Designed miniproteins, single chains, continued (5). Designs and how they scored, part 6

Each design is a single chain, and the fold is of that chain. pLDDT is the mean over its residues in the fold that is shown.

## One batch from the design tools (miniprotein)

Design m16176
Fold by ESMFold2-Fast:
Structure m16176 (fold): chain A 115 residues (1-115)
Amino acid sequence: MSDEFLATFLKKDQPKVRELAEKYPEQMKILEEAWKLIQEGRYEEALELLDENEEKLPEELKGIAYALKGIAYYHLKRYDEALEYFEKAEKSGSPIPLEAEINRGLALLVLAMSK
């Protein structure tokens, strides 16, 4: 796991994310690859990667995957789907990237302005 990906999480959550990366190194690499695709604007490819690997992810990492899917849907302007995945991420109890919390708030504002 790169220091750059780790830095996307709140400092209080970083020790738990490091422990998960040590416990599930291969699955964490998949999540980091999806995050890199999102950073490159390759949102549909990130979603495909996460969907193809969903069954390979332990429950402890599924919240991170849901958060990344939410971020990808947000950038695709698919705000209803983004919010559904952000809700799944929050309910998972997993540490999630700060961008997921920020994008959730922004998606809610966009939808509120459409009323």
Scores: mean pLDDT 84

Design m16177
Fold by ESMFold2-Fast:
Structure m16177 (fold): chain A 87 residues (1-87)
Amino acid sequence: SMKEQAIAELEKKVEEIKELIDKLLKEGKISEEEAELLKKSLEEFLAWVKAQLAATTDPAEAQALAEAALAALETAKKELLEYGKKK
């Protein structure tokens, strides 16, 4: 169940970032092409993390991977928010 909870949190964070990308696109701060590339990168990252979690048999390693992935997504969200503030 820990992996299920981690995946749910990761999916929620990816959706939050996608909503920010859509907001920046509507505000004219990024191009449609940039928005699409950012969303694809997020989906590829999420798929990779899910595969890594599925392959990890050690609960402690799985937890560390999930925490690192969530931290990376939170950093990406903060960077995107800061980019949006500079216009």
Scores: mean pLDDT 85

Design m16178
Fold by ESMFold2-Fast:
Structure m16178 (fold): chain A 81 residues (1-81)
Amino acid sequence: SEEFKEQFIEALQKMLDQMEADPSVPQEVVELLREVIELAKKLSPEELLEKLKRFDEYVEANHETLSLLEAAKKLLEIFKE
């Protein structure tokens, strides 16, 4: 639904704002997530949900070894497909 898409974008923007305020978060992560937000705005709610499910599966499979930067890069890769 459009409501889900709006809620997701708002939640991701709030997370990004927190990451920007944290000096331990690499600037590259913030830049990658900004691009993800812009791509998310162009997707249908159904496309967004499918991409998020794929990302969730990737994170679950790799959570022990996945850095924040690697996670952000993978999320952008999925969103660009």
Scores: mean pLDDT 83

Design m16179
Fold by ESMFold2-Fast:
Structure m16179 (fold): chain A 94 residues (1-94)
Amino acid sequence: SDMEAEKLIEESEQLISKAQQYIDEARKLAAAGDTLGAEAKFRENIMEASYAAQLAKEAYDLSKSPSLMERAKNLYRTALELKQEAEEQLDAMG
């Protein structure tokens, strides 16, 4: 239902915002030489971004509104991009 899709979209948006904050914090910690702190924040980002992607996909599947489907699709893409960025940074850190 569209009402359920809207709630999932709102939750996904909040999780994406948190994921973005974790990436920003991780980059600052890495620049300061805090490798362990940076790794922890990148892992937090991966968890939040993964959950955001799942909620966005569920919202897309539940929605019959073109506008809600577009919002969900965009959130899904953004969440996967944030997850990939954090995974690439963790791989680079060894």
Scores: mean pLDDT 90

Design m16180
Fold by ESMFold2-Fast:
Parts: C-alpha cells; structure tokens; sequence
Structure m16180 (fold): chain A 94 residues (1-94)
C-alpha cells in the first residue's frame, strides 16, 4: 500500500540518518543532519500543524541540550531522530 511504501522510506531515511549522525564531526554537523532528516520526512509525509509544532519544539529542546553538552550531542540528536520516526509512523498508520 501507499502507507507501507511511506513507512519503508521513513525507515530507510532513519537508518541513513543514524549512520550520518554516528560519523558527524561536530555538534553543528549533527544538527544539520537531523534537520535534513526532518526535511526529507516532510517530503514523504504531510504533517499536521499540531504534529509539526510538537516535533519542532522537541527539536529545539534536543538542539539546546546538544549545544550545552557536546559530548552527549549524538545521543540527544539520535534520540530526537528516533522520536520523529515513531511520531511520523504513528501518524501514517492513523
């Protein structure tokens, strides 16, 4: 189905994003990788205004945490990528 195809694309983007985040050389590079993931997700799935606002608020929190604690930045941003994936897949299934 179209829903299954969208989920497969999100899963592939998520996997690629985790690989890129693991290889990132700076906090700013890791943030740019997360932002590219979100941009690509929105190209696949039309997010409601409510869901987009929720994701953007969580992104701002994760970015702030990453900048305040650079040694844990990859953990915060990988967790945010995981949360985006879960929220978006749930939205597709709804």
Amino acid sequence: SMEEEKIKKIEELYRETLEKLAAAKSVEEAIAILDEFLKKVEEIVELSEELRAKIMQSRENAVKAARENPEAAKLYLMTMAHDIRELVIEHIKS
Scores: mean pLDDT 89

Design m16181
Fold by ESMFold2-Fast:
Structure m16181 (fold): chain A 57 residues (1-57)
Amino acid sequence: VPELSEEDRLEKELFGLRQAPAGLRASGAYTPENDARLERLRQEVEERLKAVREKKA
């Protein structure tokens, strides 16, 4: 597969993080602590993605 750009990698990571809570619920591994941690990670990735996009503008 072609090497992903930093922006593409962050978009893929964010997509996975948005799906993770549903996966945890389906597997029975869901906890409020894990959900809160995933939300924090999503915010961090969104901030990094914004910074990368601003740099490329």
Scores: mean pLDDT 75

Design m16182
Fold by ESMFold2-Fast:
Structure m16182 (fold): chain A 68 residues (1-68)
Amino acid sequence: MLSEEEIIEKGLELAKELYEKKGVPFDRAEMAGAYYIMELGEKNGIPEEKIKEIIRRFTERFREWYEK
């Protein structure tokens, strides 16, 4: 089972790759990362409320990275 941190890290890797290497707009890259986290959370049996917390943390970290 993936940890919360591992799931956030995977979402960030995808979102950053889409934005930096694929020319995907920031909002779309963020959305793709969030959906990927949702899929990983569901596959790992993580409760919906917990997935929402993970997505919130991912969104904060991705925006922080972008604004630096």
Scores: mean pLDDT 84

Design m16183
Fold by ESMFold2-Fast:
Structure m16183 (fold): chain A 112 residues (1-112)
Amino acid sequence: MEEEVARALREAAELGLRVGIVVHDSDKRPRLTPDEAEALLEVLRALIEAARQGHVKTALIVFSRGDEAQARAEAAELKAELGEPDVEIWTDGTLESGRKAAEELRARAAAA
């Protein structure tokens, strides 16, 4: 899983796509669970597809884990470093939420 995420991030970078990732956890642990890593991979694949079509140059992905207020604060700090994202994606860290976000990204790209 980590190797697949690393490969997707490398492909995104080669396309000029800048990706910021916020993983908010009550214990401030930045490590992704296997389900969160798979959800991230689904979203990254959809973002790469959109970037290839010129629809996205900067993306922010946020895993809130139920604490949206703190996740929003961390997202705001990362936006100061990346600049304004073209796409901001919020997930709860489940594979279902990641797949849903990926489907919405693909639908948006297909409609544009």
Scores: mean pLDDT 74

Design m16184
Fold by ESMFold2-Fast:
Structure m16184 (fold): chain A 71 residues (1-71)
Amino acid sequence: MPERLRAAVERALAAARAGDLAGVRAALAEVEAVVREAAAGSPAVRAEVEAAAAELEPLVEEAAAAVRAAA
């Protein structure tokens, strides 16, 4: 789960570096899907995803800022 979240965030950053806004949006949607799946699962899985998300939040914000700047 945390590895899948990290992979989705890394894809968002790669798309942002390439100027691929559709790719950034798709990768951010995958991040949201992973978080929703974890929240619907068990408290333990949710806690792991929350911890991973907190560490990855600066990278997610960078990708989101790239989308906003291009809008």
Scores: mean pLDDT 72

Design m16185
Fold by ESMFold2-Fast:
Structure m16185 (fold): chain A 78 residues (1-78)
Amino acid sequence: DESVELLLKLMDEITKDILEETSNPEVKKRVEEIAEVLKHGLAREVRQRNYSVEEVRKRAEQAKITLKSIKDILLENL
């Protein structure tokens, strides 16, 4: 499924970029764990809802915003 493959690729790229924004190893570990759970949940959502490529790109952009926010919250508390 091209939509699922695209989502997985975009989520891996987003996660890598966000991990590169911090040098804190505890924050990196927590972000990576959360990103993996989010990636699997979104892959299921894409498959269940039959998302188009355009819908996948919009959903990935929202996931990026969410994951960046989580990284910032973790940096403030760790």
Scores: mean pLDDT 87

Design m16186
Fold by ESMFold2-Fast:
Structure m16186 (fold): chain A 88 residues (1-88)
Amino acid sequence: SEVEQEILAQAKATAAAGIPRLREQRAAEPDPENKEKLDLAIEKGEQIVAAESIDELLEVLYELLKSFKGEEEAKKEIEKVRKFIEEL
């Protein structure tokens, strides 16, 4: 799907632009728990940049959401995104 390729390209571009800002925020962060969350966000952002398909993108997003919101909420969010993509 051309729509899926466009979404993937946009997500990769957004992640690539966001990573330097997250690194700057991480350098200024005094709280160790917040630093750990920022390190995870940077790692997942780099995995988004490396993603080769919409399924790989959604798997990275699921892992990121799971770490911050828990498994149940992460599954609901990813299902919403999948349905949104299917409706485009």
Scores: mean pLDDT 83

Design m16187
Fold by ESMFold2-Fast:
Structure m16187 (fold): chain A 72 residues (1-72)
Amino acid sequence: GLDIIITGGEDLEKLKEALKPYIENLRITGEKTLSGTLKEGNTSPIVKAIESLGYKAKVDFVFPGTYKITVT
């Protein structure tokens, strides 16, 4: 699967719980960072889940096979 890095947001545990259905091996890997592997080949469900929590999400390709999502 494609790797995903999620950075930012105010509550990493709240983000982690909301994103568990869409990301395998989702874990806190830094002070404002979550990492894992996409269950499906797109970020759209993840963006919608973040927006449903009242945040904004920016999606970037960082490396081949890796997405970075910035939460504000």
Scores: mean pLDDT 80

Design m16188
Fold by ESMFold2-Fast:
Structure m16188 (fold): chain A 83 residues (1-83)
Amino acid sequence: MELSPELLELVREADRAIEAGRLEEALRAARRAAELARDVDPRLAASALFAAAQLEKQLGREEEAEALLEEARRLLAEAEAAA
C-alpha cells in the first residue's frame, strides 16, 4: 500500500512530539494523519484515532477521547467487514 509523503511525515511528527512530551502537537499530527489515511488505509486511520484518543485522555479530555475511540472502532469494523 502506498502512503503519501504527507502522511508519512505526520506519523513521524506525532512520534517525535510524543517522545518530547508535546501532547497537543502529537494530537494535532495524529488527527491529521487519521484524516489523510481514512480513504486509503482505514486500519491506519483507526490506529491514528486510537493514538489521538489516548493523547486526549492524557490531556484530561475524557469526552473527546471517547468520541475518538468510537470513531476508531467504527472504522476498524468497516475495514474488517470489507476484508
Scores: mean pLDDT 79

Design m16189
Fold by ESMFold2-Fast:
Structure m16189 (fold): chain A 65 residues (1-65)
Amino acid sequence: GAATAQALLALAKSSVITAKSSGVSEAAANDGLEAATEAIEAASTLTTEAIRDLVRDAALPALSS
């Protein structure tokens, strides 16, 4: 639902801030956030666990460079 999507978006934003502080480029961090946002929107009908996993799978590759 919307509340879960908002919580996961907040987590994604927090992860982006942490990644930027750790030396990840702003471009990579923004790509990760965009991918996470799209995954959250696509997965809004799924369980919290499935949404979390989709967000992780979408965001982490962009943040890992």
Scores: mean pLDDT 67

Design m16190
Fold by ESMFold2-Fast:
Structure m16190 (fold): chain A 80 residues (1-80)
Amino acid sequence: GPGNVRAILDAYVLAAGRDGLDGSDSSGKVTEVAPGHYEVTSNKKIDPEKILEYLKDLVGETRAKGVKVERKGNTIIVTT
């Protein structure tokens, strides 16, 4: 749904694993650690700007503007 950031992140991780990450070993994982706070982990470098572009494409720029995406090591932190 248009507000389900977790489903969008799950879809992004699956797509990135096929097209940009190592498809054999890119077991990207999305975890909701608190309401509206998600961690995306991967054994490959994920670009937070690419996650934000993907969100903008699916939900529109205005809705995506409310979402914060940061990289910390091998973890991407998404806050809605």
Scores: mean pLDDT 66

Design m16191
Fold by ESMFold2-Fast:
Structure m16191 (fold): chain A 58 residues (1-58)
Amino acid sequence: MVDEIFKEMEEKGKEYVQKAGELIKAGRNDEAMKVSEEMGKELRELMARGAAAAKAEE
C-alpha cells in the first residue's frame, strides 16, 4: 500500500534530519552532507516504488 511507503518516507526523513543535525553540531559537515545525499537517494527510491504501487492498484 502507498500509505505504508509514505509512512516509511516520513520516518526515514526524521531519522536522517536528526542524524545530520547531530553531525553538524559535532563539526562533521562532510558526513552530514553524505547523510543528506543518502536521504535524497532513499526517498527518491521510495517515491518511485509508491508511484509503481499506485499504478498497479489503478
Scores: mean pLDDT 76

Design m16192
Fold by ESMFold2-Fast:
Structure m16192 (fold): chain A 77 residues (1-77)
Amino acid sequence: SKEEEAKKNTAEAMRKAVEGLEKELEEAKTKEEQELIKEYIVGWAESPAGQEALEKAKEEDPEVAERAEELVEEAKK
């Protein structure tokens, strides 16, 4: 069903987004670049859309959700 596809697509999309952001943080050469990426991550997680996506990901793929939450906590430091 479209609902099952949407669930799979949400977890997959989050995994790709987390991997992309982790890579950007690793490749950032300046403190300013790291701070901008971190601000983006925190802003997303504080948004209603980000909170809904994290909740949905916890149901679909808890490992992806945990990885995303770890990235958010790292960004808050």
Scores: mean pLDDT 77

Design m16193
Fold by ESMFold2-Fast:
Structure m16193 (fold): chain A 108 residues (1-108)
Amino acid sequence: MEEEKKRKEEQKKAEELSKQAKERRQQLGDIGAEFAERGPEARETMESAMQAAKSAQELEKLGQEYVKTGSEELLKQFQKAKEQFDELLRRSEELRREEEERRRRELR
């Protein structure tokens, strides 16, 4: 009973995280496109947002597969993908803040 409850809870969390990853992917794609229009100075920020978007897409796919199968191997892959996505998202946010600060300094 405990193991079954734990698995259902993990599947529910994976489903929610998969939905959040889909929303994040769309947001990061839009951010990447915006920074691409800013030219070569924003290239690193654009590339970081696109890498985070790709990671979010992978997280969504793995989460959906885990919800369908309940596979422990997929759960491990999903957890690793989440860790990688969180790291890439933090890097993307850091670079975006640095670029916005650089622009504010240039306009002052």
Scores: mean pLDDT 79

Design m16194
Fold by ESMFold2-Fast:
Structure m16194 (fold): chain A 65 residues (1-65)
Amino acid sequence: VEELIEELVRTLEEEGGLSERQIESLRKAVEDGDLVTLRAAERELRELGREKSAELVRRIIEEVK
C-alpha cells in the first residue's frame, strides 16, 4: 500500500487535482480504512479527468479492503 500511496502523491503533483490538505486526508483514510472517503476521492479524480490518479486510488481501495 505504501508504494501505491507514494506513486499517487507523485502523480497528483504532476497532474494536479487535489490540494495538499486533500492528499493528507487520503493518507489518513488509508490508515483508518475509511473506504467512503477513498471512494469519494476516486470519483472526484475521474470527474476531473485524472484517470491515472483515480486508478491508483482504486488500487489502494483494493489493498485496504
Scores: mean pLDDT 76

Design m16195
Fold by ESMFold2-Fast:
Structure m16195 (fold): chain A 63 residues (1-63)
Amino acid sequence: SKLAAALQRQLATVDQTIAQLKAQKAQAEAAGDTAAAARLTRMIDINEANRKRLQEQIAAVEA
């Protein structure tokens, strides 16, 4: 469906964002930048919550 396709596209974007944030967090941790690492952890948590919500919406549409 068109709605499922749109949600899948949003999920792919969120997955890419999480991957980028995890890479940035690894760099911050390697540099000893604890403030940046903490900020990035919060951003990852927010995006992972959005990812779960999108997965639930996709499941509901495909039911």
Scores: mean pLDDT 90

Design m16196
Fold by ESMFold2-Fast:
Structure m16196 (fold): chain A 71 residues (1-71)
Amino acid sequence: MSVYDDPAAATAAAEQLIEELRKDPENVPRLVALELVAALTNDPAALAEFARRLEELGALEAAAVLRKQAA
């Protein structure tokens, strides 16, 4: 099963990356990976929720990218 073929798997991978970002919010490679995985979700509501969680972590730039994807 591939993250690329399954939106639910992509969502789960994005949630895992957010949990890792909670430990190290300044990890730029992890932020980039999250943006890529979130783009595979194709669910505007999930993208908006991930953006909100990134805003709570202080990752405002990544959150803005996901907000734009959700719109």
Scores: mean pLDDT 64

Design m16197
Fold by ESMFold2-Fast:
Structure m16197 (fold): chain A 89 residues (1-89)
Amino acid sequence: STEEVLEELVEEAKKLAEEGKSIEEITRFLVERAHELELDPSASEEEKTAALALAMEAQDLLNRKGEKATVEEIIEELERAKERLLKWL
């Protein structure tokens, strides 16, 4: 389900943050996962759209703040994006 996809992506991002992964590595993970879902014929359009939207939120923060973006800010933005997407889907 879309909720399970979003929860899985946010929790994995949090795990990567706890393991000391960089903001660029976390963003790359989310983008790669969104691409994998796009190629998965069993994934729904809603799941694909939600995963891509989450990845773009992380990328937007990086593009907007550059080197000033923190791991904590990315995780916070991902949690907010998850809540927004679930309310509108």
Scores: mean pLDDT 83

Design m16198
Fold by ESMFold2-Fast:
Structure m16198 (fold): chain A 65 residues (1-65)
Amino acid sequence: SLEKLEEIFEKEKEELIKVAEELVKEADPSTQEGVSKIVAAALLYALAGENEKALEVLKEAEKKA
């Protein structure tokens, strides 16, 4: 049913946000690995519909680059 698909989507969304937050916490923006983690986190936030957070993460990384 459509309702079950929406429930699965909401759970996936919460997990995407959690993974994105961990990537940001681990990322050192002065390193190539850290920048890659920040970009990955921004993409995960965007997939979760958190577009404002995705942009904030990218802008903060640019300031430190």
Scores: mean pLDDT 79

Design m16199
Fold by ESMFold2-Fast:
Structure m16199 (fold): chain A 75 residues (1-75)
Amino acid sequence: MSQAEIEELIAGLEARKKGIATLADKFPKTTKAAIEGLERAIAALRAGDVESAYALLAEAEKRAKAAFDEELAAA
């Protein structure tokens, strides 16, 4: 993957993180899990570890889904 492609991916993840943060008042556990996962993936991309970045995104999605289901069950 080129440096430009990595920078584009990071920019996209940063934008996604900013968008998710707007939901923190409604879904605090879900937004926390998603943002933490995105931050770990961005760190891996900055280190050039694209494989770990995708694995971290998959785990973030899994954790965010579990938190979302928990928050819906509590509502």
Scores: mean pLDDT 81

Design m16200
Fold by ESMFold2-Fast:
Structure m16200 (fold): chain A 87 residues (1-87)
Amino acid sequence: SLLEELARAAGVSVETVRRAEELLERHGIQAIPLMIKEGSSVRLITAAAVLLAYKKTGEILPPIEAIDSVEGLDEETKEELKKLYLK
């Protein structure tokens, strides 16, 4: 399924992708900086980025490429998320 493919690309569970989808439905693109500010799991934030990149491109992109592909995020937020993902 698409959710299983997105979960695999993000390195997370299908449940994590569903949680990311719910947050994106509530907050849109602003879900990502909100999750960073609240100290949410990097896995959850990465799943949101992969899902948003897919909605924009129609392609399932790996995490770093997905983060770079998200429209509406400033460069500072993208850099912060990449640092969190890479440890």
Scores: mean pLDDT 85

Design m16201
Fold by ESMFold2-Fast:
Structure m16201 (fold): chain A 84 residues (1-84)
Amino acid sequence: NKKIEELLKKITSPDPEERQRAFEELKKYIDSLSKEELKEALVTILKFLRQDLPEDSRKILQEIFNYIKSKLSEEDYLEALKKL
């Protein structure tokens, strides 16, 4: 999903305002996603978290991960992890 990847890249920006704006935009975008798209978004974020990221960017991404996880059942979350 290109929009998720673009927003994740903005979250790694050295500009705190760009990071915060990208975080808010990504959160709103996540609210519009179907269950299957949420699973794909979760996998994309987990893969992105494997990078060496600034601490502030990592904290934002962990918050987004937890937000997506909170929208999925335990079963759906485990199915998403199988795609890793």
Scores: mean pLDDT 82

Design m16202
Fold by ESMFold2-Fast:
Structure m16202 (fold): chain A 105 residues (1-105)
Amino acid sequence: MAAKREEWRRRAEEARRQLGAAADDAAKTREIRFGFHAEMAEELGDEVTARAARLLADGTPENVREAIRLQGEALGLSEEEIEQAIADFETQADAELRAIGAAAA
C-alpha cells in the first residue's frame, strides 16, 4: 500500500506538470485531468467513477450528460433528480459562457 501511494503521488505530480504545459489546450487539459482521475478510480475499484471520468475526458456534451447520469445513479438519485442536475449544469455552463462572451465584447 505505501509503495502504491508513492507511485500515485509521483503520477499526480507528473499530471500537474503536464497540465501546466497543456494550459493553452482545453481538450488536452481535460484528457490529462480526467484520465488521471479514471486511473485512480480504477485502482480503488470504483468502476462507476472511472467510467464517468473517462466520459468527462472526452468532453462532448452527450458524454458529459452520460457522466452526470452515471454518477447520479451510483448515488441513488432518482431520474428526476439526475435530469435536474443536468439542467443545472447546462444552465451554469451557459451563464459562464455568456459572462465570458460579454467580457470579450
Scores: mean pLDDT 70

Design m16203
Fold by ESMFold2-Fast:
Structure m16203 (fold): chain A 100 residues (1-100)
Amino acid sequence: MEELRKKIEELTKKIEELNKKASDYGEQANRLIQELAKRDPEAASAVMEAIAEAFRDPSKAQEVLDRARQLGPQAAETARLGVEAEKYRIEAENLKKEIE
């Protein structure tokens, strides 16, 4: 029982850390998307669609990042932050399933 409690506490702390990272990266991505939309609305739309594709299929993350690089450095950074946010979110959800 004590070993199980420690494992649950460690996993809970890890989930909190991952959720914070997901939130931090997601907020940064949202700020960059807003700035990109002011300068280049078409590039902003393309980056949002690319990030959404990576959210539906994480295996496409690298393809999404490669496409975003073609749209410019701000688009590439926005996609990188969005993909990182989703990776941390998925990792947190997987850890929750281990506890529940």
Scores: mean pLDDT 79

Design m16204
Fold by ESMFold2-Fast:
Structure m16204 (fold): chain A 58 residues (1-58)
Amino acid sequence: VDAEREDALRQIAAEAAAEHARLKAEGRNTLEALVELIIRTGDRISEVIEKAQARKKA
């Protein structure tokens, strides 16, 4: 397993948790804001997976 990929995913998770905490603190913890956060987090995870796959094919 790629340790760099695991570190990147942990960082993405930490950033998502911090953003969610910020939204709650600002009173912006709405369904719409949570959906946006989920989509953005999913995109970042997808990029990490694609980078790992590209390195395997090279």
Scores: mean pLDDT 76

Design m16205
Fold by ESMFold2-Fast:
Structure m16205 (fold): chain A 106 residues (1-106)
Amino acid sequence: KSKAEKNLLEEAKELIEKEKDEEVKKLAEEALELIEKEKNEALALTAAEALILALQEKDKEVKLLAIKAVIKALENEDLLLAVKVLEAVQEEDKEKKLKKLKELVE
């Protein structure tokens, strides 16, 4: 694994350990395992960054939708979906963020 991927994985692990919501923690652990097994570095890096940003969210619904979308991107080897998740979690408007994330999961 690249140094960049290792650094993002360590940051994600620290955020997961600090997560107090068991449902969010369980899904984030599943996403992390998929990222660690991912052979496409661009997909792994994009998914890891999206997971880190999702875990930093305050809203549980946003966290759950973002992590589910990351898992979907990894399971389908879909780099474009991973990029769209990353863009969605960077959206400042909560309503637009939720709408974008729901469309990516559904």
Scores: mean pLDDT 86

Design m16206
Fold by ESMFold2-Fast:
Structure m16206 (fold): chain A 78 residues (1-78)
Amino acid sequence: MGTRYMVGRGRALLEIQRRVKEEGASAEEVPGILEEVAREYGKSKEGEYESLGAREAARRMREDPEAAELLKESAEIL
């Protein structure tokens, strides 16, 4: 369980990096991007734990706008 949960979080972070670098996504869009990743994993029973990881990341970014800003800035640099 834990490993697949962490894979979901890692994949979600990579998608944020892609959206920021390729599409100019803003910090306000970060929670939405994370929810899209969670939804894609959630389409399959095999992606259940990865979906949970991405969903938890989305929740944190919604509750902490400063964390969303930092994540966007980190994505631009990395």
Scores: mean pLDDT 73

Design m16207
Fold by ESMFold2-Fast:
Structure m16207 (fold): chain A 95 residues (1-95)
Amino acid sequence: MITVTQSPASITVKEGSSATLTVTASGNPPVKYFSWYKEKDGKKYLIDTFRSSTSSATLTLKNLKKEDSGIYYLKAVAENSKETATSSGTKLTVK
């Protein structure tokens, strides 16, 4: 079973600020790729998908706008492609 842990759980910033989200993944089989998602108003948006070369991933958001508010989370897919894990997410609020 693979697992993912994301931090921070929530963050509030002013427009023009930056935020960094971090995920640590562990388990067997090893993680094949990571996908960053944003969820806002019941809609899900794929941000990025990349191959896992490490057990961690970061997403740095710069020059934040009110439209960037939402829940950011990561989905990990195991090497066997049969097992997935989704992080608890970060609630981002831009004011």
Scores: mean pLDDT 79

Design m16208
Fold by ESMFold2-Fast:
Structure m16208 (fold): chain A 71 residues (1-71)
Amino acid sequence: SPAEKREQVLQETMKQASKAYDEIEEKRKKLLEEGVPQEEVDREYNKLLAEKNQQLQEQYQKRMAEVDAEA
């Protein structure tokens, strides 16, 4: 059913988001450990979050539109 497919898309998107955020946090920690200035680390962190949020939102909207079109 379309409702089941929408739930699957949501669950997969949430899982991808969780993994992506963990990877971004690990990169942030590594930059700090390497002595990169806090201001530069914060700038990179915000950039990565914005890029990943945009990617996830675009993918989510596209997949949801595909489910709606196939219903």
Scores: mean pLDDT 85

Design m16209
Fold by ESMFold2-Fast:
Structure m16209 (fold): chain A 77 residues (1-77)
Amino acid sequence: SSAEKLALLLEVGTDPSASVALRMATEAVVFDPRTRDLDREQLRALAERVAALLPDATRNDYEKAVAAAREVIDELE
């Protein structure tokens, strides 16, 4: 739901211990329309999986985070 997506964005966005990779992965997963029906736990698990594919990512690598998220989500379809 939109509320669960917003809650995850706020949780990761306000966590100073969250990596840049996890922040970008969370946004990429949340803003993908195919994740609309996933709960917060499922969204978090996908974001962590995507972040693991981006170990050296910087804030300038958001396009790579979006590509990685699409590949991970495609595997679930």
Scores: mean pLDDT 82

Design m16210
Fold by ESMFold2-Fast:
Structure m16210 (fold): chain A 67 residues (1-67)
Amino acid sequence: AQRDVLRAAVEAVGRRYDIPAEVVDAIVEAADGDFHLAAGLLREYLLGVKGLPEEEARAAAQEVLDA
């Protein structure tokens, strides 16, 4: 249940920002149910790979925490 909720939240952000399924899977597996770790990994990916502004990357990561 917890892992399913986490995956759904990361997948929702991934669809919005065109994140590859492989990256979504890697974030979910690395986080191992830790929503804060998943949000942090997602934020770093959005900043470093997708080049999003810090404000937008933080807002997207917050969506995972709010799930």
Scores: mean pLDDT 84

